# Designs tried in a protein design run: designed miniproteins, single chains, continued (3). Part 86

Each design is a single chain, and the fold is of that chain. pLDDT is the mean over its residues in the fold that is shown.

## One batch from the design tools (miniprotein)

Design m10985
Fold by ESMFold2-Fast:
Structure m10985 (fold): chain A 86 residues (1-86)
Amino acid sequence: MEEAIAAYKKLAEAANARKEEVLADKEIIEAAKKADAAWAAGDAEAAIEEAKKFYKKLGELLGLEKEAEIVAEAIAAQTREVAALA
């Protein structure tokens, strides 16, 4: 958990510093929208797949691929746990 929080903070700081680039990247925005749509539809696995794609693209853009992978795996684990309870 601590590693995921640290990775998330590093990604968030880098994304805020390069906010215009992140918001201009159609692939990142598209993946985020698809993840939200899948989650709203109750498709946890599709939401995880699109969220992983979002973080992968964000990590590639920011040069923080390892941190993005850590965050994506943590979100996937938490999403599956929540979906199992819901």
Scores: mean pLDDT 79

Design m10986
Fold by ESMFold2-Fast:
Structure m10986 (fold): chain A 75 residues (1-75)
Amino acid sequence: SSFKEKLAKEVQEKMAEMFEEAHKEKTREEQARLIAEQALKYAEELLKKYPEDEHAKEIAEKLRKGAKEVVEEVK
C-alpha cells in the first residue's frame, strides 16, 4: 500500500504542475495541447520508472487516454 500511496502523491503533484503550466497559455486549444503533451511525457516516464508495475501501467494508459480526450474536446 505504501507504493500505491507514494505513486498517488506523485501523480497528484504532476497533474497539478501540468495544469499550472497550461494555465499560462492563451487559448483552450493551446492549454489542451500542452496538457496532452505533458501527460504523454509523464506516461512514458512512469513506464520507464516502473516497467513491471501493473498499477503504474494502468495510470500511464489513463494518462494517454485523457490526453487524447482533452485534445478532442477542444476541437
Scores: mean pLDDT 76

Design m10987
Fold by ESMFold2-Fast:
Structure m10987 (fold): chain A 78 residues (1-78)
Amino acid sequence: SIEELLKKALEGFESGELNEAVRNLEKALALAEKQTVPLSEEVVKLLEEAIRKASELGLDRLAERGRKVLERNRELAE
């Protein structure tokens, strides 16, 4: 699930397993981009935290991709 992938990405960022964190975040973003219904509030919160951590680490492309997913999700929730 997107939630499980985001949790694994966050665990990887906190443990210094950067390659694992990036792979899990990319998988979560790919699944989120295919969603036709709004993401749950829990998934949105996890995604916002993952984007913040990716941005802090200079992973600007990945952070921007995540921000676009959140923008699309807000449009779906309207």
Scores: mean pLDDT 83

Design m10988
Fold by ESMFold2-Fast:
Order: C-alpha cells, then structure tokens, then sequence
Structure m10988 (fold): chain A 100 residues (1-100)
C-alpha cells in the first residue's frame, strides 16, 4: 500500500540519518555505519520490489545518502575506505532497482 511504501521510506531515512548523526558524534564505528546504510538500502530495494515504493523515490533517497557520505568523508567523519564501501553499495542498490 502507499502507506507501507511511505513507512519504508521514513524508516530508511531515519536509519541513515541516525547512523550519520552517531558517526559524526563519534558514537558509531565506520563498520557499524556501513552496516546501517546497507540495511537502509535493503529496505528501499525490498519496498520497490514489493511494489510499495516508487523507484524514483528510492533513487532520490539513495542519491541524498551518496551526497551525505561524500560530505562526511570530506569532513573527516568517515574514512575513505568506508566511504568507498558505502558508495559501492549505493551503486549496487541503484542497479538492482533499475533491473526491477
């Protein structure tokens, strides 16, 4: 349903946002941050696959995540290695959405 798609989008946004805040506060490791973003990406891909979320809405949030990750790397909050892992995971999620 549209409500379930909206719920998945909000859950993914909250998970990614909370992870970014915790990372910037020094309360989350790079590995934990990568895992949290992968979980958010999985939620978006599954919601699109289930027909609950539009591919366009999922792609928009993923692109916003990419920009936030690049900024966190530039600010020194996230290592280059972890940033590359997240960006690769976002590329994989975008390709999977485009294949649906």
Amino acid sequence: TAAQGHEALVEAMQLAGDALQALRAGEMSDEEFVAAIREALDLLVEAVRAGLLSPAAARQLIEEMRLAVEKAMEEGALSEEAAREVLRATDEALREIDAL
Scores: mean pLDDT 86

Design m10989
Fold by ESMFold2-Fast:
Structure m10989 (fold): chain A 106 residues (1-106)
Amino acid sequence: SELEKQLKQLLAERSDIYAQLSDAAAAGDWDKTRALAAQGTDIQGQIIRLQGQLNPEADPAITQAIVDALQAMNRSVTDIALSRSSPEKLSETFKKLSERYKKLAE
């Protein structure tokens, strides 16, 4: 279906964004890391909405509440991570997430 094709594309884009996050974090580029984290959160929201559309038992209001919560938490979680983690540790974490998301996109 068209929705399944869109989901597959977004899953691949999520993996790519997390690879870019790993590189930005390793470079200590915090502005780029924040911008990429926001992009990753947006892609995750789109994935959740599409998965909700593919699941006839999903409640659209609950799906939207989850997306809104993710977007709200992204800023706080990103700031905490940047303040408490070394560039090397953040890069390693984002690389592992990218690899995991790549497998999910296959």
Scores: mean pLDDT 81

Design m10990
Fold by ESMFold2-Fast:
Structure m10990 (fold): chain A 102 residues (1-102)
Amino acid sequence: SPEILELARRLVELILNMKSLSDIPAIFEEARRLAEALQASPDPRLQELGKLLLAFLDGTEKLPDKETAFLLFMLNLARVLEGSPDPELREMGRELLRFVES
């Protein structure tokens, strides 16, 4: 889906260009948009990835340490993207994982 690819690119770009913790709420909002678009997909595999992303986002928001919460969010987002049947989404997941590992 072109919409899902665009939302994923926008989300990853926001993460890679993050300058402060004040950017986190905007990143979480874009992550929710991606999760909703994935769940609205006719592909059941994308629907399950959207459910996983939403569950990870909700779990992350409950953590008291915002830096640890954001790190766990990035790792879980990378896993969701790498689990996609779409090669471009998988490439974005690998790019995000390399960023987190650096």
Scores: mean pLDDT 84

Design m10991
Fold by ESMFold2-Fast:
Structure m10991 (fold): chain A 57 residues (1-57)
Amino acid sequence: SRLLREARLFLRWAVENLSEEEFRAKLDDILAGLEVPESLREELRAYAEELLAEKLA
């Protein structure tokens, strides 16, 4: 899905440019701003946690 690809690219940018605290605090606002439907938010939250794990490794 184009929306999933664009959301994942933005989340990767955000995790690289925000602190862990800011990224966690802003995650739901980011998903809302990207107009992510509720059905995809769980998948993208899981992806965000993977990105944070990579950043903290």
Scores: mean pLDDT 82

Design m10992
Fold by ESMFold2-Fast:
Structure m10992 (fold): chain A 52 residues (1-52)
Amino acid sequence: MTEIEKKAKELKEKGVKEVTLTHPGGPFSGRAYNIATDLLEKKYGIKVKRIL
């Protein structure tokens, strides 16, 4: 289990419905960001507010 998955599960268990994630920019950073946001929204049902 990745650190982001552990954090996502913790947030869902605490009843957190929305988190804010800043897009770091760059190709590699963008990929990791998209994976994290997709996991949070699709698997754990936590809404992600994206800041570019």
Scores: mean pLDDT 68

Design m10993
Fold by ESMFold2-Fast:
Structure m10993 (fold): chain A 107 residues (1-107)
Amino acid sequence: ASKLLEELKKKLDEFMNLVKNKAPVEEIKKQLDEIHGILDQVVKKVTPHMPNPTMFLFRVSSFKGGLYTSVKMAENGKYDLAIENVKKAQELFEQIIEEIEETIKKQ
């Protein structure tokens, strides 16, 4: 779990850098696909152990939606708004990590 979480954090940081550097939308989309792949692996492993799986999955969905909105903003040339949306997604990601870590500590 910890290794996948570290990889996910690195991929999210790379995603932010692509958006900040106004990288081609196809590169930003490719990075999003990589984030989704790692996130799906984490979710499958941890969801059965979460105290509130429904709320956890809601936070994951909101995080995914935030990144997707950032891609759509970048497609429309609204990179400043895309950056703000990635920052909000990073805040949701920190909440997801904290919930996973707290759950592991209680077991």
Scores: mean pLDDT 83

Design m10994
Fold by ESMFold2-Fast:
Structure m10994 (fold): chain A 113 residues (1-113)
Amino acid sequence: AAIPAERIAELQALLADAQVVDVRSEEEFALSHIPGAINLPFEEIKADPEAQLAGRLDKDRPIVFHDLGGGRSREAAEIAYSLGFKRVAALPGGVLAFPDRPDAQTALRAFLA
């Protein structure tokens, strides 16, 4: 499914200082994505986490993983953390539910500060 345009604008503004990793399929990413996001499908991260994450992401900058519903992005963030990426977060509820979660947005802004 495509991400609604209004959600893309809100998330782009909120995540401007983050390295955004979209863990959805290549097909979903091609339909719509947050501008500047890197597509690293969840299956590929699970198959070879070091090859997918190392060299693509800056460990000293915040990294935010996202999908549509939040499940895959949380596991991807936990995998990244285990490899030494200590500044990692996932969007709770993914791109569809996160904009409607003020407490989660407050926590994310604190993480990005």
Scores: mean pLDDT 76

Design m10995
Fold by ESMFold2-Fast:
Structure m10995 (fold): chain A 94 residues (1-94)
Amino acid sequence: MPSSEEVIEALRRIAEAIEPVDPELAAKIRELADEAERNGWSAEEIFRAVGEFLREHPFSEGSLAQVRAVGHELFAEGRHEEALLVGLLAAESA
């Protein structure tokens, strides 16, 4: 599992990527990342909270394409644990 700081960074990157397609969902993911940072959540707590949120508010096909692009970019940057996390979050919307 990546660190909580790395998970928060990945979430903010997802929010930025999906903002042109789904600005409301982007804002909610950013709010969740900010809450996690304020309250000192663990990486596992963040993942569970985001996963639960995405089950109720799944990514659209357009947003999923952007999330997958973020995962590929993180993998290319050598950030493999964060790339895996992004892939798992995309799967929560399936």
Scores: mean pLDDT 82

Design m10996
Fold by ESMFold2-Fast:
Structure m10996 (fold): chain A 86 residues (1-86)
Amino acid sequence: GSSQRAAEALEEAERVKKEAEELLEKGKENLNDAVDGAILAGAEASRLKSLAQQASPEDQKKLLEMAEELEKLQEESAKVALEVGK
């Protein structure tokens, strides 16, 4: 059901967040990793926002909170890319 989809989406988002955080750390010395981290975090945030539109109010809140964390990670990765690259 909808709650199961939200739970699975949040579990996947936690894995994606961890991967994006690892790319952010590598990105401090490698522009491509910083760019990949920003793209990955942004894409996952967009996916969660789309799922939130069809979710229950409680699941929507959880999905949007995770999307906000991923958007902050995207902003940090983009900042690192600007500082390391052109």
Scores: mean pLDDT 85

Design m10997
Fold by ESMFold2-Fast:
Structure m10997 (fold): chain A 97 residues (1-97)
Amino acid sequence: SLQEELEKMLSTLSPQQQKNVEEVIKAIENKEPIESIVNLMVKKKLNVLQVIAVYLYMKLLGVPDEEIRKLLDKIAEAQNWSEEEKNMLYGLFDYFS
């Protein structure tokens, strides 16, 4: 299940990385604007694994894939991620679609 995949992903993160993901998840639950969520993710310097956890949580909330893709595109650009990091992230959409 998406819940089990999220729990597995979170278990690979350090305690501080988990707290950073939890802060972003809380912003999403509070229905903060996409711009505010991206800014928080950049401020907290979320790595690809942390953003994968955020992706899985958004899928659990029933957020449409198109809206999630927009958020992830914005964070990838803002963090200046490599093509390898972006490919890892985008591969998840095909796997969980």
Scores: mean pLDDT 81

Design m10998
Fold by ESMFold2-Fast:
Parts: structure tokens; sequence; C-alpha cells
Structure m10998 (fold): chain A 86 residues (1-86)
């Protein structure tokens, strides 16, 4: 669904910013991630909710041709972003 892809993209952007490869406002990215995660929860995107692994998120990004973001999603987890989603 669109919510799952938005979540995967927001997660990848947070990872990229935390690694210093993306210039962005971290607080804004964290808010985007939290909102996307909550939207995915409401839509019942079980792959995002129940598995929530970098591999699953990367596969969603690859299906849309976002290979660079998929690579970033595989390599890192941003713990603060997960805490904000709770």
Amino acid sequence: SGASLAYARAYARLVAASLGVLEADMKALQAEFAAAFRAALREGDSEVIERETPRVLAELLEEKGEYELAELARNRRFSAAYALAK
C-alpha cells in the first residue's frame, strides 16, 4: 500500500540523514517517519508492522525502483525513529 511505501521511504531518509549522506532537518524527518508508521499501523500493513526489518523495507523500496534508498534501509536502523512511532 501507499502507507507501507511512505514508511519505507521515511525510514530510509532518516537512516541517510543519520549517516550524513542526506542534508535534512532531523526533527522533520523523525516526524515524517512517526506519521508514516502510524498511518501504516492504521491501514493494517502487517509486513511493515510485524516484520519491521531493514530487509523487508528495502524490498518495498526496490519494487518502486528506489535502489539507493533500499541500500540505506538495509544497512541501518534508527532506534530513535522507532521510539517516536510508539
Scores: mean pLDDT 65

Design m10999
Fold by ESMFold2-Fast:
Structure m10999 (fold): chain A 83 residues (1-83)
Amino acid sequence: SLSEEQRKKEAENLIKTARELIEKADEYVKQGKVNEALRYVTAAYIALIGAEYFGTDPEKIAELRKLVEEASKKVDEAIKKAQ
């Protein structure tokens, strides 16, 4: 098993990755690339689940969850406008 220090580092790395994926999803929404935006927000959600699994500060996880949910709503709205 990973050490407690390694698990916390993995969680923090996944939070950083999720934030970068959300930023890319937002850029793809602005470009009208709704399929790309969906892929990136889905990847961000998977990274969020991973961060929750490895474990870190609950406030950091809650903040990330809110950002992923907001990004998901923007992608959903973009998909509806593209159809």
Scores: mean pLDDT 87

Design m11000
Fold by ESMFold2-Fast:
Structure m11000 (fold): chain A 71 residues (1-71)
Amino acid sequence: MLQEQIELLQKAIDALEAGDIDTAVAHLQKLNELGVDTSAIIESLKKGTELDIEAARVGLAALLTALKSEL
């Protein structure tokens, strides 16, 4: 479970670094289905401004740190 959540989050980060917002959102929606609240990050990515994308990156980094802390 936790390993799968970390893997999905890493895939979302990788997709975002590649500029593939749709793929990043898809991985984050799957994380949300697994009980990880990604709603604010998804909304930031959908807005698509430079500030919103940066906010999403910060949110993803914080979420990754939180999930890894549960290991």
Scores: mean pLDDT 81

Design m11001
Fold by ESMFold2-Fast:
Structure m11001 (fold): chain A 101 residues (1-101)
Amino acid sequence: MTVEVVDVKVEAWIDENGNLHVKATVTLRSDSGHTLTIELEAERVEKLSENEYAAVFRATFTDPVDGVEYDLLVAVRVRIDENKNPTIVDVRVGYGKRIPR
């Protein structure tokens, strides 16, 4: 069964301790019209430069129609200004069927 990414929402904020948080909500739709919404908080935040960060999300999900497992990857680039305001610069989403050995 084929699934497609139909919506991606990303939010980023800096807490009172100066830590960057990034959250992604991904909506997938199967070819049968069934939808699945996955909410993810950043598993890893990597510093790319003095004011740019990459947040990486990984999840696995099972298609409820065929029982096939998929890996989901969301990569978000965030830029922080001098006032500590985060701006979403780039969002990339990839998914693939899990192939058992």
Scores: mean pLDDT 74

Design m11002
Fold by ESMFold2-Fast:
Structure m11002 (fold): chain A 65 residues (1-65)
Amino acid sequence: KPKPLVTLVGDGDTIHVTVEDGDEVYEFTLPKEYAPEVGRLLDRYRRGEITLEQLKAELEKLQAK
């Protein structure tokens, strides 16, 4: 029932994206160079332009290059 919570935390040369969907937690670690692209994806998700599933898929693509 609560909306998924998405958190972005910088840690030196990396950024950590945590997606909390109820009792499920998904974590992604990316180079800091991807921070602007990750920020754009989070904005699109917050605006309802992409689904949570699409957000996770795009984050996985960035992590895999």
Scores: mean pLDDT 77

Design m11003
Fold by ESMFold2-Fast:
Structure m11003 (fold): chain A 72 residues (1-72)
Amino acid sequence: DRIAALEEEFRRLEKELKEMGLTPVEERAVTKIRENAEKYRDDAFTLDINVGMLRIVLGVQKAIELNKERLK
């Protein structure tokens, strides 16, 4: 149950990041995070860390977009 919830959260965060328009380099970084999550999918602790990493990346991307609006 917890692992399934973390996998759903991971997919949701990845989708939101893609909707923000990732560069090819950023897409590759997200793919690497996903590969690590898949490799350790039976380890809820490692999966939670990978979800946390995506949350941080999304937060940084949202902060960058807000700052771009201000710097027009």
Scores: mean pLDDT 69

Design m11004
Fold by ESMFold2-Fast:
Structure m11004 (fold): chain A 74 residues (1-74)
Amino acid sequence: EVKGLSWEELNEVFDRIIERLEKEDPEVAAQLKKIKDESKNKTDFIFKFNELLATLTPEQRELVLSILAEELRA
């Protein structure tokens, strides 16, 4: 799913995810934006994103994954 996107496409998808998260959980949105800005390439981003998911509460993780699934289906 995510790994099927180019780095440019992934950036566009995550820009939309971050915009939505800013309204619902601004702390998680800020963390995700930092990871995106600091990532060198797609592989680095996916690694950091998975690390972030592991640090989140179950509720925060569900929120992020739900938004991601919606954006990837659009």
Scores: mean pLDDT 81

Design m11005
Fold by ESMFold2-Fast:
Structure m11005 (fold): chain A 59 residues (1-59)
Amino acid sequence: MKEELKELLKKSFEDILKLSNLTPEQVAAFDELIDEWIKNNTEEQLKKMIEKLKNPKVA
């Protein structure tokens, strides 16, 4: 479901963007941004990106 993908993306982006200090208003704006990004990408593309973010081989 897109909701599950949204939660996974949100967690991945928190790690990347250091969102631990966001205000509630910024969190809402970020939530909207993720929703639009999910809307504009296919489910397969989103899953592939989540897989890369979930298991990033930095080396």
Scores: mean pLDDT 65

Design m11006
Fold by ESMFold2-Fast:
Structure m11006 (fold): chain A 64 residues (1-64)
Amino acid sequence: SSLAENTDIAKTIVRALKEAGLSREQAIDVLRQLAAAGVDPETLRRVAKELGLSDEEIERILAA
């Protein structure tokens, strides 16, 4: 998909997670579930960056 499409999807996910009032741990768990479901890794990286996760945390989520 295009960078613009990936950015729009990531922005939507970030908004949904923030509106849900999830803790950092809950947000990480959601990202792990999305990764397991086959969601695009680039989209997940963008979401995690917007949520303030470190590069190490992002790699851990994608590898798990």
Scores: mean pLDDT 76

Design m11007
Fold by ESMFold2-Fast:
Structure m11007 (fold): chain A 90 residues (1-90)
Amino acid sequence: SVKEKLEELIKKLKEETEKIIEEAKELQKKGVPASEIKKYIAEKFDKMLEEIYEFEEENDLSDEQKKELEKTFEEINEKLGKVIDEIDAS
């Protein structure tokens, strides 16, 4: 069902976010410049946006389901923004 597909997408996006954060921290430990790490995060974030847009195009989402996906995306954006701030502070 669309509901099950949405739950799987949200799970995937959250897992991808954690992997991005882990990789960003590893790049920081290796002495990669903050500008390059930010570029990496931005490129991965853009790919997640594309996945969301494709999912919305392929599935007839209710207004409630669209809001759930938007909320998930806002949480991801805040989490990645915090990591960028931590990298800049280092």
Scores: mean pLDDT 86

Design m11008
Fold by ESMFold2-Fast:
Structure m11008 (fold): chain A 58 residues (1-58)
Amino acid sequence: MPDEATLRTWLAGVRADIDEGADPALLRRSLDELERWGADNAELQAEVAELRKRLDAQ
């Protein structure tokens, strides 16, 4: 099981990739994995939801 620090590092990477215009399909898969691993972390779930909205707007 990834620890919170690992999940937060991954989340930061996805955020940076969104800003750089990376492939939305790959980013959505990364967000799906983060949502799965952080299912009981409400703060991480909220951040994932925000990044999904940003991808949906692009």
Scores: mean pLDDT 79

Design m11009
Fold by ESMFold2-Fast:
Formats: structure tokens, C-alpha cells, sequence
Structure m11009 (fold): chain A 100 residues (1-100)
């Protein structure tokens, strides 16, 4: 669990940095941060699959956070960032559906 907690903290930091980049008008940096967040999400999925029902709840929390961020960044006009985060949501949802 310590490893997944570190990834969740890194993920939260990347979302905060994306918000700051968008507010600064640095869309290329926001896109790069979104791609980095997507890679962190893939690592969270791999670890969560090893933790059964607790892993499934973590993935649900990540999906909720990603949906909120994608909607917020789309409202800010960061459409490419929102699209990358929505692809991450699809990966998380697929992993949730595979965890019975």
C-alpha cells in the first residue's frame, strides 16, 4: 500500500501542476503533465489489481477525481488535456470492470 499511496500523491501533484499551467496559459506544459498523469494512472491500475476490493475502491476514487478534473479543464478551454484525462478514465473503468 505504501507504493500506491506515493503514486496517488504524485498523481494529485500532477493535477495541481496542470491547473497552474492552464492558468498561466502554458497549454503545451499542461498537455505534457496530463500525459505524465496518464502514466501514473497506469501504474496505479497495476498495483490496485493486486489489492482486491481495496484496489477497486482506490480505482473508483481515481476515476471520480479524473472526471472532475477533465470537466474542469474542458471548461477552462484545455480540450486536449481533458481528452487525455478521459482516456485515463476509460483505462480505470476497464480495470474496475475486470475486478470482481
Amino acid sequence: MEEIEKLLNEFARKLAEMGRAIDAGDLPRAVQLAREAYEIVKKIIELAKKHGPLGKEILRDVARTLRAAADYFREKGADEVSEILRKAIEEVQKAIDELE
Scores: mean pLDDT 87

Design m11010
Fold by ESMFold2-Fast:
Structure m11010 (fold): chain A 88 residues (1-88)
Amino acid sequence: SEQESKAIEQNIKDLQHQDPQVRQQAVSDLTHILSTMIESRNPVVFEHLPKALQALEKALQDEDPTVRLAAKKALQKLSVALLKFAQN
């Protein structure tokens, strides 16, 4: 939906925020939105997935160790969701 697309875009922008708490929350929110869309087989997720994955991969190099850990967990969760999607 347009609401979900806007939420994804906003969270990707918030990954560049000056406040590490905002960046950490953006990683968590983005991961939740994407995994929910993948699990519900919502095809709109695949329009956003390349850019979102690139942003999360960049967050693995974040200055804040909490943001880096959140990004690692996010990518692991999304990999599992995508693997399960491919098996159905």
Scores: mean pLDDT 88

Design m11011
Fold by ESMFold2-Fast:
Structure m11011 (fold): chain A 60 residues (1-60)
Amino acid sequence: GPLKERVLDVLAKLLGITREEAVELIKSLTPAELNAVARYLANILGISEETVRKILEEIK
């Protein structure tokens, strides 16, 4: 959905990588790393950590 696209676009721009590379990165994350990334992106996007974590889990 729109939030998934926004999360991928922000992560890709933040890291200077492609959207495809951002998807691969998310798929490679451990549960602890996924939680850390969710917290970081939630702070940047101004949305809840729980919402970002669920979006990242959908991408994984």
Scores: mean pLDDT 84

Design m11012
Fold by ESMFold2-Fast:
Structure m11012 (fold): chain A 92 residues (1-92)
Amino acid sequence: DAAAEEVEAAVGEELARASELVEKAGEAVRESGSKEAEELMKKLAEEVAKLQAKIAEAIAAGDVEAAIEYARELAEKAIEGSEEVLKVVEKE
């Protein structure tokens, strides 16, 4: 899919970094048992899911520019949210 390939070319590295941080945050939540961190992770997952839906809709419409913008927003929110989760876990 040409639109998906253009999104990957523009934001693939940031999306990969975001995915790695989300995995680290999820692992830290499971290891710590922190309810506060778990609630933050749930909110992050909901926001990411909403942005993934917007990316899919933009790709289906052939709107590559909108898809790239939503993908960048997803990466930024995933990175920031994961960093916040990790900070909460560090406080124990």
Scores: mean pLDDT 82

Design m11013
Fold by ESMFold2-Fast:
Structure m11013 (fold): chain A 90 residues (1-90)
Amino acid sequence: MMEEFERLARELEPQLEKAQAALEAKNWKEFVEHLKPVLAAQVKMMLELGVPKEEIRKSLEKLVEDLKKAGVPEELIEEIKKAIEEAIAE
């Protein structure tokens, strides 16, 4: 489990770095594009740990609300919500 999490973290690090750079540049489209695979991996890890789907949704809804307050456009928020639901369904 720990080594699997370490491998996932290493694979996601480039995506997280690109998301951070896009956030600093206020490039919301690029930010969301790089954030989606990170969120999908987070959902997969929570599911593997036995976290109920409803608790995963609640946790990520707070993140979605924080992003809306930060100024992320609604169309990109809907893309994030879709990515989360697709990850939960798989």
Scores: mean pLDDT 76

Design m11014
Fold by ESMFold2-Fast:
Structure m11014 (fold): chain A 73 residues (1-73)
Amino acid sequence: HMTPLERLRARFDAIIAAVKDPELQREYQAQADVILKTLEDVEKNGTPEQREAVLAKAEAFLAGMEADVAAEN
């Protein structure tokens, strides 16, 4: 059974692996790490509203990466 944090990490890893530009891939990994750390912190001491906000930002980030991957050709 995967935790929400583990599931989000897997989703980030999958889309980042599809990025062709190595520099962009590294930048996306850095941004993903920040989001994952924020979610971990919010799960320990945040409110449900703060958790929903972080998850919404994660979904927006995933959508942005997916669009960039599609634009690579």
Scores: mean pLDDT 82

Design m11015
Fold by ESMFold2-Fast:
Structure m11015 (fold): chain A 71 residues (1-71)
Amino acid sequence: SSKEEIDKYIKEGKIKEFFQKVPGIGEELAERLTTYLLGNGVDNIYTLTPEKLMEVPGIGEELAKKIVEYI
């Protein structure tokens, strides 16, 4: 996704909705991702690595790499 599109989702508090655009991420995983980011002080999604994303229950290596491709 474009930086402009991502920044708009962040500004509007719709990070959960942005994550749901990634194939393989449903509402429950998007909610867990959003909660993880807020709970671990990650407020800049451009700094997310596959390794950090794999810390979220239900996210494996393949899905973590896919999320990074959408950022």
Scores: mean pLDDT 76

Design m11016
Fold by ESMFold2-Fast:
Structure m11016 (fold): chain A 84 residues (1-84)
Amino acid sequence: GREEALRHLEEAIEHAKKAAPGNTPALGALEAAKRAVEEGDYVRALEAIDAAIEAIKRAAPNDPHAKEAIRHLEEAKEALEEEM
């Protein structure tokens, strides 16, 4: 649900910062996703999560924190899709 998605997004943000603190596209997309979830715009949230995953993969594909960020983002997607 919404609370679970927000928890996973917050964990993904922390891992993304550890993997590549200068990855502005990924961090911006993550902030947009969190805002969209808070506003109940789950379509926009899913689009922003997909953008964040792509940006994380481009910057640090083999970093263990990048992998954890992506795992949390996939779990956030599942939690949001259950609400749709």
Scores: mean pLDDT 86

Design m11017
Fold by ESMFold2-Fast:
Structure m11017 (fold): chain A 72 residues (1-72)
Amino acid sequence: PVSLRDLLLERLPTVEPTPELIAAGRAAFDAFVGTASNEVERAQFAALFDVDGDGTLSDRELAVLGELVLSS
């Protein structure tokens, strides 16, 4: 089984960050983070998608998430 992190790493160099993919990824990310019960859990959820550990989600990371959501 491939982890979400492995899928993000695999697709980051090849994904084309279109506005549609970025928007889909942002919506999916916001929905996921919105399931958090408190600020600590919200930060932990956000960290799952911060593949490079820089503290921010890039357009490419959001585009990969959007592609994964739209392909499911």
Scores: mean pLDDT 69

Design m11018
Fold by ESMFold2-Fast:
Parts: structure tokens; sequence; C-alpha cells
Structure m11018 (fold): chain A 89 residues (1-89)
């Protein structure tokens, strides 16, 4: 299942960032957004990933940490994207 493989890879990437500061996440977001010229994930993709994490991890502490980091990364990436759009207008 391509979707499951993609979600598992996303979870691995998120786990690597569990120790990162907001500034480190923001720097990563700037690099990604600059390269692709857009957000790396839609709101729907973010919600689908959080649903997969809830289904896989249940009420575990790890699941809660992963969901919190998904929300934090998405919020920071949207902020970076807005800032970069302002620079080109």
Amino acid sequence: DNTIVSFDQSIENIEKALSWSDEEIRQRARDVVTLVGALSSSDQQTNDLKDYIRATYGDSARGKQLIALVDRQAAIEREVYRELQELIS
C-alpha cells in the first residue's frame, strides 16, 4: 500500500525531529519550501497522517508526541511559506 509506506516514512522523519527546536524546524521548512516553491503537505495530508498515527499508536505517549510534532511542523511550515510569499510580492 503506497499510502501506508508514505505514512511510515513520514513518521520516521518526524521521529528524527522529536529533539529539534522550533528554529531547527523553521530552518528545515525554509529549505524545503524554497526548493519546492510550495508547502510539502496539504491540510488533508496532515490530517490523514495524524489519523494514521492515532490508529497505529492509540493513546500512547509516543503517539501523542508524534501528533504534537506533526501539528508544530505544519504550523511552522505554513508560517515560513507566508513569509517567503511576502518576499516575492
Scores: mean pLDDT 72

Design m11019
Fold by ESMFold2-Fast:
Structure m11019 (fold): chain A 59 residues (1-59)
Amino acid sequence: SKSDEVVKKIEEAEKKHGPESAKMLFHLYIHDGELTPEQKKELIKKLNIVETKQDRVFS
């Protein structure tokens, strides 16, 4: 899905440029993104689970 593609790009940004770059890209998609409200909710859910697993919830 579109949200899966976005999650992949955010994870790639974190791997290449660090967590701050991934966080900025995430906010860009949420605020300026072409995602539907449903896709935004799915993206938040997936990244919140990833953040919990990676101890990123306090970022």
Scores: mean pLDDT 68

